Designed miniproteins, single chains, continued (5). Designs and how they scored, part 73

Each design is a single chain, and the fold is of that chain. pLDDT is the mean over its residues in the fold that is shown.

## One batch from the design tools (miniprotein)

Design m18685
Fold by ESMFold2-Fast:
Structure m18685 (fold): chain A 61 residues (1-61)
Amino acid sequence: KSEREEVLSEIAEKLNEIGDKIDEALEKAKPEIEELKKKGGSGTEILRLFVKALEEVLGKA
């Protein structure tokens, strides 16, 4: 196994971990996003709700 293959494998593992956190953030933001969509909220407002949830999942140790 080359050094490059080992690095790519580690990147894939970290991406899977990030994916799990993204899914967690989406589930947390889902009720607020659905409410905002009902009210005709903009894509920017929806993205801000998602970013807030993602910050909560990633930013609090």
Scores: mean pLDDT 74

Design m18687
Fold by ESMFold2-Fast:
Structure m18687 (fold): chain A 68 residues (1-68)
Amino acid sequence: SELVERVRRAVERAVDEALRAGLSPEEMRQLIVDELMRVAGLSREQAEKIVRLLDEGHSVEEAVRKLL
């Protein structure tokens, strides 16, 4: 649950910043990866997997479970 909350906060922050800055979908995905590494403490590989799973329509909880 703690990891789920950290991932959710990182994604919410990155999405909010990307929308404020008018970023493209690709730029938004890169920002989400960076925030997941910085805020949630994930490796790049883990962060990229989370972004891929979210893009495929998985929830944050499902994405975190698939990471473990």
Scores: mean pLDDT 85

Design m18688
Fold by ESMFold2-Fast:
Structure m18688 (fold): chain A 71 residues (1-71)
Amino acid sequence: SVKEKVNEVLEKLKERFPEYQDVIDKIKAELDANPDMTLEEAAILFAKYVMDNMTDEQKEEAFRIMEEVFG
């Protein structure tokens, strides 16, 4: 399911970027609290809490992980 793939991405991101563990855990809590959350809404939360604070290199690695799971 989409939710399973989103959770897989978040777990891989926590492993690769432990510095973002707390904010990723907050996103996971929001997904658990709102099962009707769309992929777009989840992406907005990720961008707001994680991506906006990442370097360009970290963003490229994050996109690679997302493509690996969703591709």
Scores: mean pLDDT 78

Design m18690
Fold by ESMFold2-Fast:
Structure m18690 (fold): chain A 65 residues (1-65)
Amino acid sequence: MEEEEKIYKEAVEIFRQAGLTPEEADELAKRIVEKAKKMGLTPEQILEMARLEARRRVIDRRIAA
């Protein structure tokens, strides 16, 4: 339980650093943590997934110009 909260908070921070709004970061972090948890991923894998998703979001916003 405590570990899940730590992962969630780190994922939110990753998305905020990528330029997402606090609301977008919160929703996306919850979605990724829940999905990865059901897949049985480790905390490190969950955070890696969050970083990859954040990079995709930045690239998509630049390409959709």
Scores: mean pLDDT 76

Design m18691
Fold by ESMFold2-Fast:
Structure m18691 (fold): chain A 104 residues (1-104)
Amino acid sequence: SPEAETALRIAQQMLKDDPNDARAWTLLGRALADLGRFEEAREAYLKAIELDPSYSGAWLELGRLLRRLGETEKAERVEQLAYDVASGKISPEEALKRLKELLA
């Protein structure tokens, strides 16, 4: 997709300017997923969550990717962790720990 290729270039440029930009990592993941590069997309979303575990956009996109890949149980657990962070039930740091255990 020309749109996905454009988003990929934009995300790569943002990351050259700031490699710790969780939103840029999330944009990179979306572009990679649109190009069918699902493993690279997953790694980009995980990097975004690791950099900013309070940023709901990365959690939502990871859940969507896992559902698209048929990993429904993992998707449901990621969505629950995102909700628990957003509702204040657990800390963002605790959610990241549980996510790493889930995907190990």
Scores: mean pLDDT 90

Design m18692
Fold by ESMFold2-Fast:
Structure m18692 (fold): chain A 75 residues (1-75)
Amino acid sequence: KPLSIDDLSPIEKAQIEYALQLAEEAGLGEELQEAIKNGDIEKVKKILKELVEKGLISEEFAEELLKIFEEAVKR
C-alpha cells in the first residue's frame, strides 16, 4: 500500500520533504522515494543511515523520520 504523507502533520510532512530533498542531493532521492512508495522500512532505514554518515542529517533526526515512516506504513 503506497505511503500517503497527506495524513501527516504539517511539521512531519515538512521533515519528510526535507529528507527527500537531501537524499536527492546525495543521489539517493529516487531510491528513497521508491522505498517509501513500497513501504520498504529496511530500505528507508538504510538510506537514512547513509544520510547521517554523509553528515546531511543528525542521527536523532533520522530516528524521528524512521518512526514517522513506520507509523505511516502501519496506518
Scores: mean pLDDT 76

Design m18693
Fold by ESMFold2-Fast:
Structure m18693 (fold): chain A 66 residues (1-66)
Amino acid sequence: SSQKRQEILRLIGEILRLIGEKYDLELQLQSETDPARRAALEAQIAALEAQIAALLEQMQALDKQM
C-alpha cells in the first residue's frame, strides 16, 4: 500500500542517517590512539550497527507484507 511505502521510505531515511553517523565514528576511530576513547568509539559504533540491523529487519518485514 502507499502508506506502507511511505513508512519504508521513512525507515530508509533513518537507516541512511545512522550509516552516516557510523561512518563519522569509524573515521574518528582510525585516528584515535587513546585506548579508552577507542573503546568508547567501538561501543558507539556497535550500538549504531544494532540500531541499523533492527531498522533493516523492520523494513524487510513491512516489504514482505506488501
Scores: mean pLDDT 87

Design m18694
Fold by ESMFold2-Fast:
Structure m18694 (fold): chain A 73 residues (1-73)
Amino acid sequence: SPEERARAARAAGVGRHPDYPLTPEEQELIRREIAENPELRDNPKYMQYLAQAAHPDVLDPANAHLRVPLPEP
């Protein structure tokens, strides 16, 4: 789901401060996403999605335009 992908992106720490704490659930979600679709991790659009979704404000309605559609594998 979009919410699960956003949580997984945040867990990856992409675009966040290196000291940002990751929850165990978020770490499990990102591992699961990569395990199910490892090709998506190497896709430039997917990496762009991770970077944008990792920002806490990306889910804010004002920042909805920053969301990138997840490419098909």
Scores: mean pLDDT 52

Design m18695
Fold by ESMFold2-Fast:
Structure m18695 (fold): chain A 61 residues (1-61)
Amino acid sequence: SMEEAKRLIEELRERLKAAGVPEDIINLTVGMLESSIKRGIELTEETVELAVQIAKTRAAL
């Protein structure tokens, strides 16, 4: 559902903030996920976990 997608995105945003990921990388990650949802792609927990790992990796580079 759209409400579930919003919850997952907010949880992802808070997790990345807690991990010290820069706001620009957080915003890029969230923007990409929101664009996927607008295209009709369902946001899964697996996709969220992958997005978190990619964002943390980018922040570490």
Scores: mean pLDDT 83

Design m18696
Fold by ESMFold2-Fast:
Structure m18696 (fold): chain A 68 residues (1-68)
Amino acid sequence: MSVEEQKELAERWLLEAIERNGVENVIRYLSKEDPEAAEAARRAAEAGESPREIARVVADTLAKKLEE
């Protein structure tokens, strides 16, 4: 699976998770799996970003790690 495909799937899954469970619960889950992605989500939420933008920021953070 390409990095772009993985990012698109992650963004879609994260948006659905935020809409279903709320931003705070998604950030809590991410804190266990990927603290860096959790911090990115928290900062976006504090900045007043939309759920879609929060999902995008997290997906971008995860995709960037795949480029290491």
Scores: mean pLDDT 78

Design m18697
Fold by ESMFold2-Fast:
Structure m18697 (fold): chain A 74 residues (1-74)
Amino acid sequence: ELARKASILLVAGNIAYAGGDYKTAIELYVEAARLAKQAGDEELVQQALDNLRKIAKDHPELKEEVEKAIKEIE
């Protein structure tokens, strides 16, 4: 149930990102990674982290926010 909820949040983050809502995407990926970590689903944690790092790479103005978000997960 936690892993499934994390997967749903990851998809929601992908939708937010595709729609240009990068800050909402960051928040959704953070929550997805947090729940995936609680579920022991390291692959899903890595997917969320990779998506966060991609936002920082594509949108340097959000780099500090992304780095803070990743620190909260790790």
Scores: mean pLDDT 85

Design m18698
Fold by ESMFold2-Fast:
Structure m18698 (fold): chain A 87 residues (1-87)
Amino acid sequence: MEAEKEELLERGMKALLEGGKLAKMDKNDPVSAMEELSVETLERAAELLEEAARLLASLGDPKYDAAIALAEKVAKLARELAEKKKE
């Protein structure tokens, strides 16, 4: 249904924006900025970006493929940094 697809897009884009902001994707060096984040913040950023990728992928539109790939890549990096900080 049209309304369902619009809701998925809205939720996916909101999660992408919130997760990307938490992961410091707006900074000149987002990797270094992420290394300074707490484990809790990194895990929350990864969760939001994983949700964004899932929601956008459910739309089945290849125009979102780049955004999905970026969200998955950043989520993976945030998860890896969180695990490294726990050691």
Scores: mean pLDDT 81

Design m18699
Fold by ESMFold2-Fast:
Structure m18699 (fold): chain A 96 residues (1-96)
Amino acid sequence: DNEKKLEIEIYIGVARLDAAVAKLAIARMLADPSTPAEERLAALDEAIARLEKHIEELKKLKEEYPEMKELLDEEIKYLEEKKAEFEALRAEVEAA
């Protein structure tokens, strides 16, 4: 179904853009030594939660559209890798 495929591709694009914007915002915040640790942790927790929401939505789409499984599995993996990057940064901030 071409229409459903286009809608899924648009959602993937939105999720990727949101992940990229979050990464840039976190990088900028971590570059500022005046930002309190509590604010850094809160921002990382928010970024992680946003990626988790996108991952869960893509998993739901994979169940509804099994013909799109390969594409959706690749995008889920990409977002899970970005989430792991934020979790690693969170651990570094907490250990500091």
Scores: mean pLDDT 84

Design m18700
Fold by ESMFold2-Fast:
Structure m18700 (fold): chain A 75 residues (1-75)
Amino acid sequence: MPSAEEILAKLKEGIESGTLTFEEALRYAQAVLALDPSLRSDVLYYLGTMKLTPEQAQQLVALLTQPGPFVEVEL
């Protein structure tokens, strides 16, 4: 099983390379937070480096308040 740190590494790599869509990045973020909520600050840092629309920023705020129970990630 991938660890939360492995999923976070994929999230970071995909954002930095521009290969992840915002929707994919949100799925990775939700998976990390479901496995290890202590990584919230790292997840937010990487998501915050993306150029977000107002709607995407609102989704990020929602992730902060209810991060975890509804996650589906294919790696």
Scores: mean pLDDT 70

Design m18701
Fold by ESMFold2-Fast:
Structure m18701 (fold): chain A 110 residues (1-110)
Amino acid sequence: AAEEAEELGRQAAEAAAAGDAERARELAERAAELAEKSGDAEAARAAAEGALEAAEAALAAGEAEAARLAAEAALRAAKVLLSIESADVTYAIGLALRAIGLRLDAELLE
């Protein structure tokens, strides 16, 4: 589960960089789900980072729903990271705040 979440997070970031906002959002949601199941810090970090890039790509494409869903996935993954005692809490807070900001930006596109 942890290795799959890391790989899906990376793939979400790659899809986002390629401009495939819907693919990036699908991969980000799957990565966040697996990160929640694994409880692994690296999986949660990769899922959150990939989901943030997916949300940014969707916003750039004007895809409000994809951006909102990707931002929600990023927040879910960041919350997993925040729940892990050994994780960098400052970095996790930064990821969560970015996710909240991107979600608000997506809502403003509607």
Scores: mean pLDDT 83

Design m18702
Fold by ESMFold2-Fast:
Structure m18702 (fold): chain A 80 residues (1-80)
Amino acid sequence: MELEKKKLELEIKAAMVEIAAAVVLVDPNASEEEKKRAREILEEASELIEKIKEAKTMEEAEELEKKVDELMKRAKELLK
């Protein structure tokens, strides 16, 4: 239960990172550098979602949470 709940929470967070990156990619006012950063974040978030789905332990989920939080921070910096 705890692992399954944590994995679901992380998948939702990672999906939110993908949405944030996608917003930058479709923004006509975003610079080419910002769009490049958004593509990198989108790719990393997609890979991270797959790793989250395959996680078998709480320790793996905790390591993945740190990576999701770092990607979310990077995505928020592009939106501010």
Scores: mean pLDDT 84

Design m18703
Fold by ESMFold2-Fast:
Structure m18703 (fold): chain A 84 residues (1-84)
Amino acid sequence: SVEEIVAAVRAGKPSPLQKDVDVGELKAALEADPRVRSFRTSLPDGAKADLVVAPIETPEGRFALILAVGPDGKVSAGVVELAP
């Protein structure tokens, strides 16, 4: 949920998606141009997902909200930490 994502951002906790996303490439892209991005990507199980990434600033640091929409229409949400 959005409330769970906000709580994770405020707590600075790594999201489950942080292990499945190239955080280095994501950080570099958002540092160069901090706008919402949309991608089509493969999940670890080989399923295709539409991925939306939005930068978020909090008192604890900079984060990216990641929303993955799977082929069944289910939404997975996660947060990754960006450079301070």
Scores: mean pLDDT 60

Design m18704
Fold by ESMFold2-Fast:
Structure m18704 (fold): chain A 58 residues (1-58)
Amino acid sequence: MEIPSEVVEAVARLISERGADGITDEDIRRLAEELGVSPSTVRRALKTVVGMLAASRA
């Protein structure tokens, strides 16, 4: 659990803009560079946010 809140927020915004299934590796890399984190951190945040959104919708 070492994902900064700002990374989670940025990923949630990207999902809102692109849709969870519309996010590409390029989007992940760009966010990682913008936030100063690794792509693996962004990818983990993406999985977390997608899970949270799915739970909220259900």
Scores: mean pLDDT 75

Design m18705
Fold by ESMFold2-Fast:
Structure m18705 (fold): chain A 100 residues (1-100)
Amino acid sequence: SEKERAERRGRALVRVLSQADSFPGAEKLVEKAKEELKKNPNNFDAYMTLGAAYLLLGRYDEAIEAFEKALKIDPNSTAARQLLELARAKKEGKPLPPLE
């Protein structure tokens, strides 16, 4: 169900971005996630959304920080670990890690 939820969220993000005339949609996701974190600073989903939005914006350092905070909340999250590795690879210009 976690993988299925992550895939559904990924498709929803692609759909939202395909309806935007530019990447302002991703900036609004950053602001919304930050507002959710002000209400609940231990919100794993908000950090995952924040990291994904920063990845889409090419803001890799901020994406890395968000996924590291998500992993502090749930250290066993495969999704957060994989997205952290992806963000690091993109920052360093390394080949993308293999899909598990």
Scores: mean pLDDT 73

Design m18706
Fold by ESMFold2-Fast:
Structure m18706 (fold): chain A 80 residues (1-80)
Amino acid sequence: SLVEEAKKAIDEAKSLEEIRNIGLDFLRRVARELTPEEARRVFAKIAGYIVDKLKEMGVSDEEIARFLAELAAEYRRLLA
């Protein structure tokens, strides 16, 4: 599944930049491959894995919030 593929990529990521690229890639893939309702549900799970990984890597809450704001802007462009 897209969720399992995303989780694997996120788990293997070693930097904030890799996670950003993974997040944007999977956001575009869910927007392209799924219905809007399914895309929102699936990406919510992926976003949860991203946040967990960033916290595990010691990324600050402030930096996580900025990253999520960037993803939210792209999310609104593609899914809202």
Scores: mean pLDDT 85

Design m18707
Fold by ESMFold2-Fast:
Parts: C-alpha cells; sequence; structure tokens
Structure m18707 (fold): chain A 66 residues (1-66)
C-alpha cells in the first residue's frame, strides 16, 4: 500500500540520518524528532523483527489507526 511504502521511507530515512524524514516521523507520531530518531535506531539495534513492528506502527499512524 502507499501508506506502507511511505512508512518504510520515513523509518529507513530516519535510521539513515535524513533530518526531513526524522522531522516528519516525529510529527506523525506526535513526538520530538530526536525521540523519533532514538526509537528508529533502537528498532534497528534490536533487529529485523523490531524493525517490522516499527514499520507496522508507522503504517497504522499514516492510516489514522493509532
Amino acid sequence: SMAEERARELLEGTIAGDEEAQRRLGELLGIPPERARESALAAKAAGPTAVKVALHEVTLALEGKL
């Protein structure tokens, strides 16, 4: 879906250090950009399953389901 693709771009961009992705992810989740980056990096450090969970949560937020 478009929401899942957008969620992936936001999450992967935030992990890669894209400040625009970090800002947009923070805005979407209602948290500061620094906190969005911490959460994204924590998911990456925890492994692929944690990244999939984070991707799903970001997708739900984009769909207005959080």
Scores: mean pLDDT 84

Design m18708
Fold by ESMFold2-Fast:
Structure m18708 (fold): chain A 95 residues (1-95)
Amino acid sequence: NIEQIKKDVIAELTAFAEWLKDKYPELAKRFEELRKKVENATSKDELIEILKEGVRLLQEAVEKLKKSTNFDDLLLALYATGAIVYLEKIIEKLK
């Protein structure tokens, strides 16, 4: 389960980094840095703390994206909101 959770989270963080790369390169870089932290996590407690950091980063991305008048940015904000809910549920299951 932990290995599968890491794979799923890595895939999501990679996708956000790629989607944000052109318009929001500093946010994309932060998602890429968080992905590396997930890859290197060796304990459940370490993974929980990294996932909490991921929730905070996604919340920051949502606040930035929802200010856009671009439809794709607004859709990405909705998707990121769903990703927050997913990470919060995973954190509760890992406790």
Scores: mean pLDDT 87

Design m18709
Fold by ESMFold2-Fast:
Structure m18709 (fold): chain A 77 residues (1-77)
Amino acid sequence: TADREKVEKKIEELKKLTKELKEDESLPLEIGEKKIKEAEKFIEDLYKNGKATQEEIEKLKEAVEELKKVLEEKKKK
């Protein structure tokens, strides 16, 4: 469904940004922080609407946690 495609797209965006932030020290942390906020709001909406499976929500949460970890590591560099 279109909603499933949106979930997959969000996961891909998060994973791509995580890789880019890890590889490029010149990218501002604000980009990652903004993306995390957008993804968390999207997850909250999925919980309210009940359109995503538990598996889809878990994949989204994993992608968000990976990005958070990279941002925390970069803040120490």
Scores: mean pLDDT 77

Design m18710
Fold by ESMFold2-Fast:
Structure m18710 (fold): chain A 57 residues (1-57)
Amino acid sequence: SMEQLERDKAALDEYIERVKKNIEDIKTKNNSPGAKRRIRFLKEEIEKAKEGYEKLL
């Protein structure tokens, strides 16, 4: 359903925005190697979420 795809896209966009905000918070508060690893993980999660959505099309 096109309506379901629109809802899934809206949910994806909301999720990506939350993860990006989390990355910025980490960047401003912590410069440790652990923080850098967490940022890399979160960036990978954004890309996986985008790819997962595209595979549903």
Scores: mean pLDDT 83

Design m18711
Fold by ESMFold2-Fast:
Structure m18711 (fold): chain A 61 residues (1-61)
Amino acid sequence: MTREEVLERLVEHLRAGDYEGALKVIEDSGLSKEEAVQLVLEAARRAGNPELAAKIIEHLQ
């Protein structure tokens, strides 16, 4: 999965409020924790769901 594809999927799941789907995208991506956190922050800026983004980041830490 490309970095761009991961970002697009994260935006969709954040807009839908789909925590489990967002986590699965991250797990399937093979990204490091640091890379995943940066993409979740970028997706949150596009989707506007900061509460779900914070929960995902907490799980990754």
Scores: mean pLDDT 82

Design m18712
Fold by ESMFold2-Fast:
Order: structure tokens, then sequence, then C-alpha cells
Structure m18712 (fold): chain A 62 residues (1-62)
């Protein structure tokens, strides 16, 4: 699985890909991005580690 975390258009985003499955979410702040990351993990549990790593990379940018 592959995960990406970053700030885009003033929003805190996390996205993942596992095979043909994709999930992404945005928050206005890190707390909302963390909640979006947990929803991504529910949708694509095989990408849980990638999603959490992407959130940690996002926290370092903030």
Amino acid sequence: AIGVGGVQDGKYGVGVRAGDRFASGFGEDLEEAEKATEEIIRRVPEAAEAARAALEALKKQA
C-alpha cells in the first residue's frame, strides 16, 4: 500500500492506494485530518500502516 500526506489548498490531506482501491480525506486542521485518516483505515484496512505513516508525515509539515 502507498500513502501520501500533505497540505493542499489550505487543507490537511491524507490519501492511500492499495491495489485498485483508493481513499482520501481532508481536514481544516490536524484533528480533522486524523479523523479522516481513521475513516480511510475503515474503508481500506490493508492500507492502515500507509495511512498512519502519511498522517505522521503531515504532522511534521504542520
Scores: mean pLDDT 78

Design m18713
Fold by ESMFold2-Fast:
Structure m18713 (fold): chain A 90 residues (1-90)
Amino acid sequence: ITLTVDLEGAEVLGMVVANTKEGGIAAVRFVAPESDEVTLTITLSEDAHVKIYVDGKLVLDEDLPAGTHTYTLPVEKGKEHLVKVVATKL
C-alpha cells in the first residue's frame, strides 16, 4: 500500500511516512495558526482499513476504497498537535 497525506490550514513541524506492501503509516506534527480546524487529505493506492488518531484519540476507524479522502479535524488553534494515520491492506 502507498499512503500519502496532506494537511491544509496547518503549519507542519514534522512528518514521517512509511509504506509497505501490507500497510502504511503517516504521522504529522503541526500547528493550526489561524483556525480551530485542519483539513486532512489521505490518498490510498489500494482498498484499506484506516485508523486516524488525533493526539492519541481514535477519530476514524473504517474501510476506505483506493483514492483520495478528505476530513475536517477539529483542533485547538495555536497548539501543537499530532495526527497519525494507519492503513492496513484489505
Scores: mean pLDDT 88

Design m18714
Fold by ESMFold2-Fast:
Structure m18714 (fold): chain A 65 residues (1-65)
Amino acid sequence: DKKEKAKKLLEELLEKARENREEIEEFLRREGFSEEEIKKMDDEDLAYELSLREYRELAEKLREE
């Protein structure tokens, strides 16, 4: 079930975001997010951005091949 798996992944990303918040904030800053935008992000926003970045990196590798 994709919803069940997605929920589990989001929950893991949420915990990961909380544990590595500072690192994720640096990634967002390098991507062009302002400090104000980063401060407005809650844990769910951070987890979502992390998941998008991981997906994008994978997709970019596939496009290169």
Scores: mean pLDDT 72

Design m18715
Fold by ESMFold2-Fast:
Structure m18715 (fold): chain A 111 residues (1-111)
Amino acid sequence: AEAAAHRAALRAAAAEAGLHLVFTDSSSEEAKRRVEEAVAAARRDNRALVIHHEGDNELTTYALELAIEAMRANPGMRTVLTLAPGQTLSPEVQEAVARLDAVQDALNAAL
């Protein structure tokens, strides 16, 4: 109930800001498809992607890796990782974030 209300509020805020938002809350083929669709939309629309980590470290790593590839193909695209309250990042996600930050720094320096 609270999680659903929080997600609805985040979706409304992202829509108002013109951002693409994806939640990494459960490891499933449908969740993976939603990640792929959000990354493709952000790349197509040249808009920022927000990945909101809700505890699925494997799906968050996958989303970050897809976002890095999308940003290399569209240098105007940017990605932000946000954390749900109480969540921590696994070492694998932390490494993916470091790769994301390095790519964004390189793209910003090239502008």
Scores: mean pLDDT 80

Design m18716
Fold by ESMFold2-Fast:
Structure m18716 (fold): chain A 86 residues (1-86)
Amino acid sequence: MKLIITLENATEDEIEEVRKYAEKLRKKGYKVELKIDGGTVTLTIENATVSLVTGEILRAIGLELDGYNVKINFNGDTVEIHIDLS
């Protein structure tokens, strides 16, 4: 399945953490595209497993509980997670 994670209003430190995470995923055999446009970071994983998607949904719910604005959308075989870090 395809997983798309979009972070808005990310700090430089948060962007660096996403870069490290993308490299970790690539080393584990995931097909990862990382796009950075100012404070907006989009991480696309084309061959995400159910376990990876579940883990990222749980992470997003944790951020929502911490007071961040989180949206999760399911479109067929694609899961989109949007997090506003402002």
Scores: mean pLDDT 88

Design m18717
Fold by ESMFold2-Fast:
Structure m18717 (fold): chain A 74 residues (1-74)
Amino acid sequence: MKASDEEIRVLVRLAIHEAMKGADLEELARALKEWMEREEVPLERFLEIMEEVAKTLSEEEQRLLREIAERIKE
């Protein structure tokens, strides 16, 4: 099933929240990749929404989001 842009935004914000609490970024990236495969979300669309969310975040949160994005691309 194709997930909505709002569902992607919610998951991205949740992942940042968990990262800020000290969650493992590799584990978060893996969980997001598994979710994307299950929901048939293209990587390009996911990264576009991550950039949209990044504009609403602090510098520290943006740094964590960039790190998660790089791990997803691997």
Scores: mean pLDDT 81

Design m18718
Fold by ESMFold2-Fast:
Structure m18718 (fold): chain A 61 residues (1-61)
Amino acid sequence: SKADAAAQGWLYLSQGADAEAAGDLATAARHYRKAAEYFRKAGNLVNAEAAERRADELERR
């Protein structure tokens, strides 16, 4: 459901933030990409775009 997709988006966003705080930028980027996928499935384009931009920034380093 869209609600389940939204919940997964927030979970991955939280895990990405934790990884980023720990300095694991590669893991953070992967989690942010997963968050973006789930936010798109949930119809939350604003958070999907924000998560994707953050992942792109970390992957470019």
Scores: mean pLDDT 88

Design m18719
Fold by ESMFold2-Fast:
Structure m18719 (fold): chain A 65 residues (1-65)
Amino acid sequence: ADLVAEAQKGAKEFLEKLRNEGASEEVLEKVEKLLAEVIEAIAKGASDEEVQEIVAEIFELVNEK
C-alpha cells in the first residue's frame, strides 16, 4: 500500500523533472506508460527482477534526449 503511494509520488516528480529538462512529449508519454507499469507491477506483488526490468527501460529512454 505505502510502496504504491510512494511510487506514484516518485513517478509524478520524475515526469515533472523530465518536462523541466526539455524532454519531448513522445518521451514523456512513453515514460509515463512505463511508470504506470512499474506501479501496477508493485501493486500486483511482482518480483524485484520484473520491476527492475521496467525501470531499466525507463532509464534507457531518458538517457536519449
Scores: mean pLDDT 77

Design m18720
Fold by ESMFold2-Fast:
Structure m18720 (fold): chain A 56 residues (1-56)
Amino acid sequence: SSQQQQKQQLQQQLQQYEQSLRDLDRIAPDVDPDVYDAGRQSLTQAKQQAQQQIQQ
């Protein structure tokens, strides 16, 4: 069903956000602190939103 497919896509996107957070943390010492904070906050919000949608 399209709903099952949508949940699968959201789970895949969640994994991508988690990977992006790991990548951001890996380069953190070489990045401007304001850029790091903004990126971390944005990815964390996107991750939380995806998690909420999966649980519906």
Scores: mean pLDDT 82

Design m18721
Fold by ESMFold2-Fast:
Structure m18721 (fold): chain A 99 residues (1-99)
Amino acid sequence: GEELLELFRRAAESGSVEELVEGLRRLARRYEAEDPELARELLRLAELIERIHRLLEEGRLEEAERVDREGLETMLRLRALLLGISVEELRERIAAARA
């Protein structure tokens, strides 16, 4: 969890989508043997971020919006894995926090 938060913090400070994507791929390789599910979700997130960035640069806004929705689902799965809870429990916690 801490390494992923640090990666997002660094990417936010640098403004670099490329640094974020490369960082996610490095984390995925690190966790491949120990947590293959986390590794797969990190790779999916990296791929989705890269696709959104490319589509936005090409002016393909509607396609970027479709990929962004898939990215949200991937983010929820990653956050649930990092917290050691189910996606359903995570959704309940988010709903409670907004009430």
Scores: mean pLDDT 72

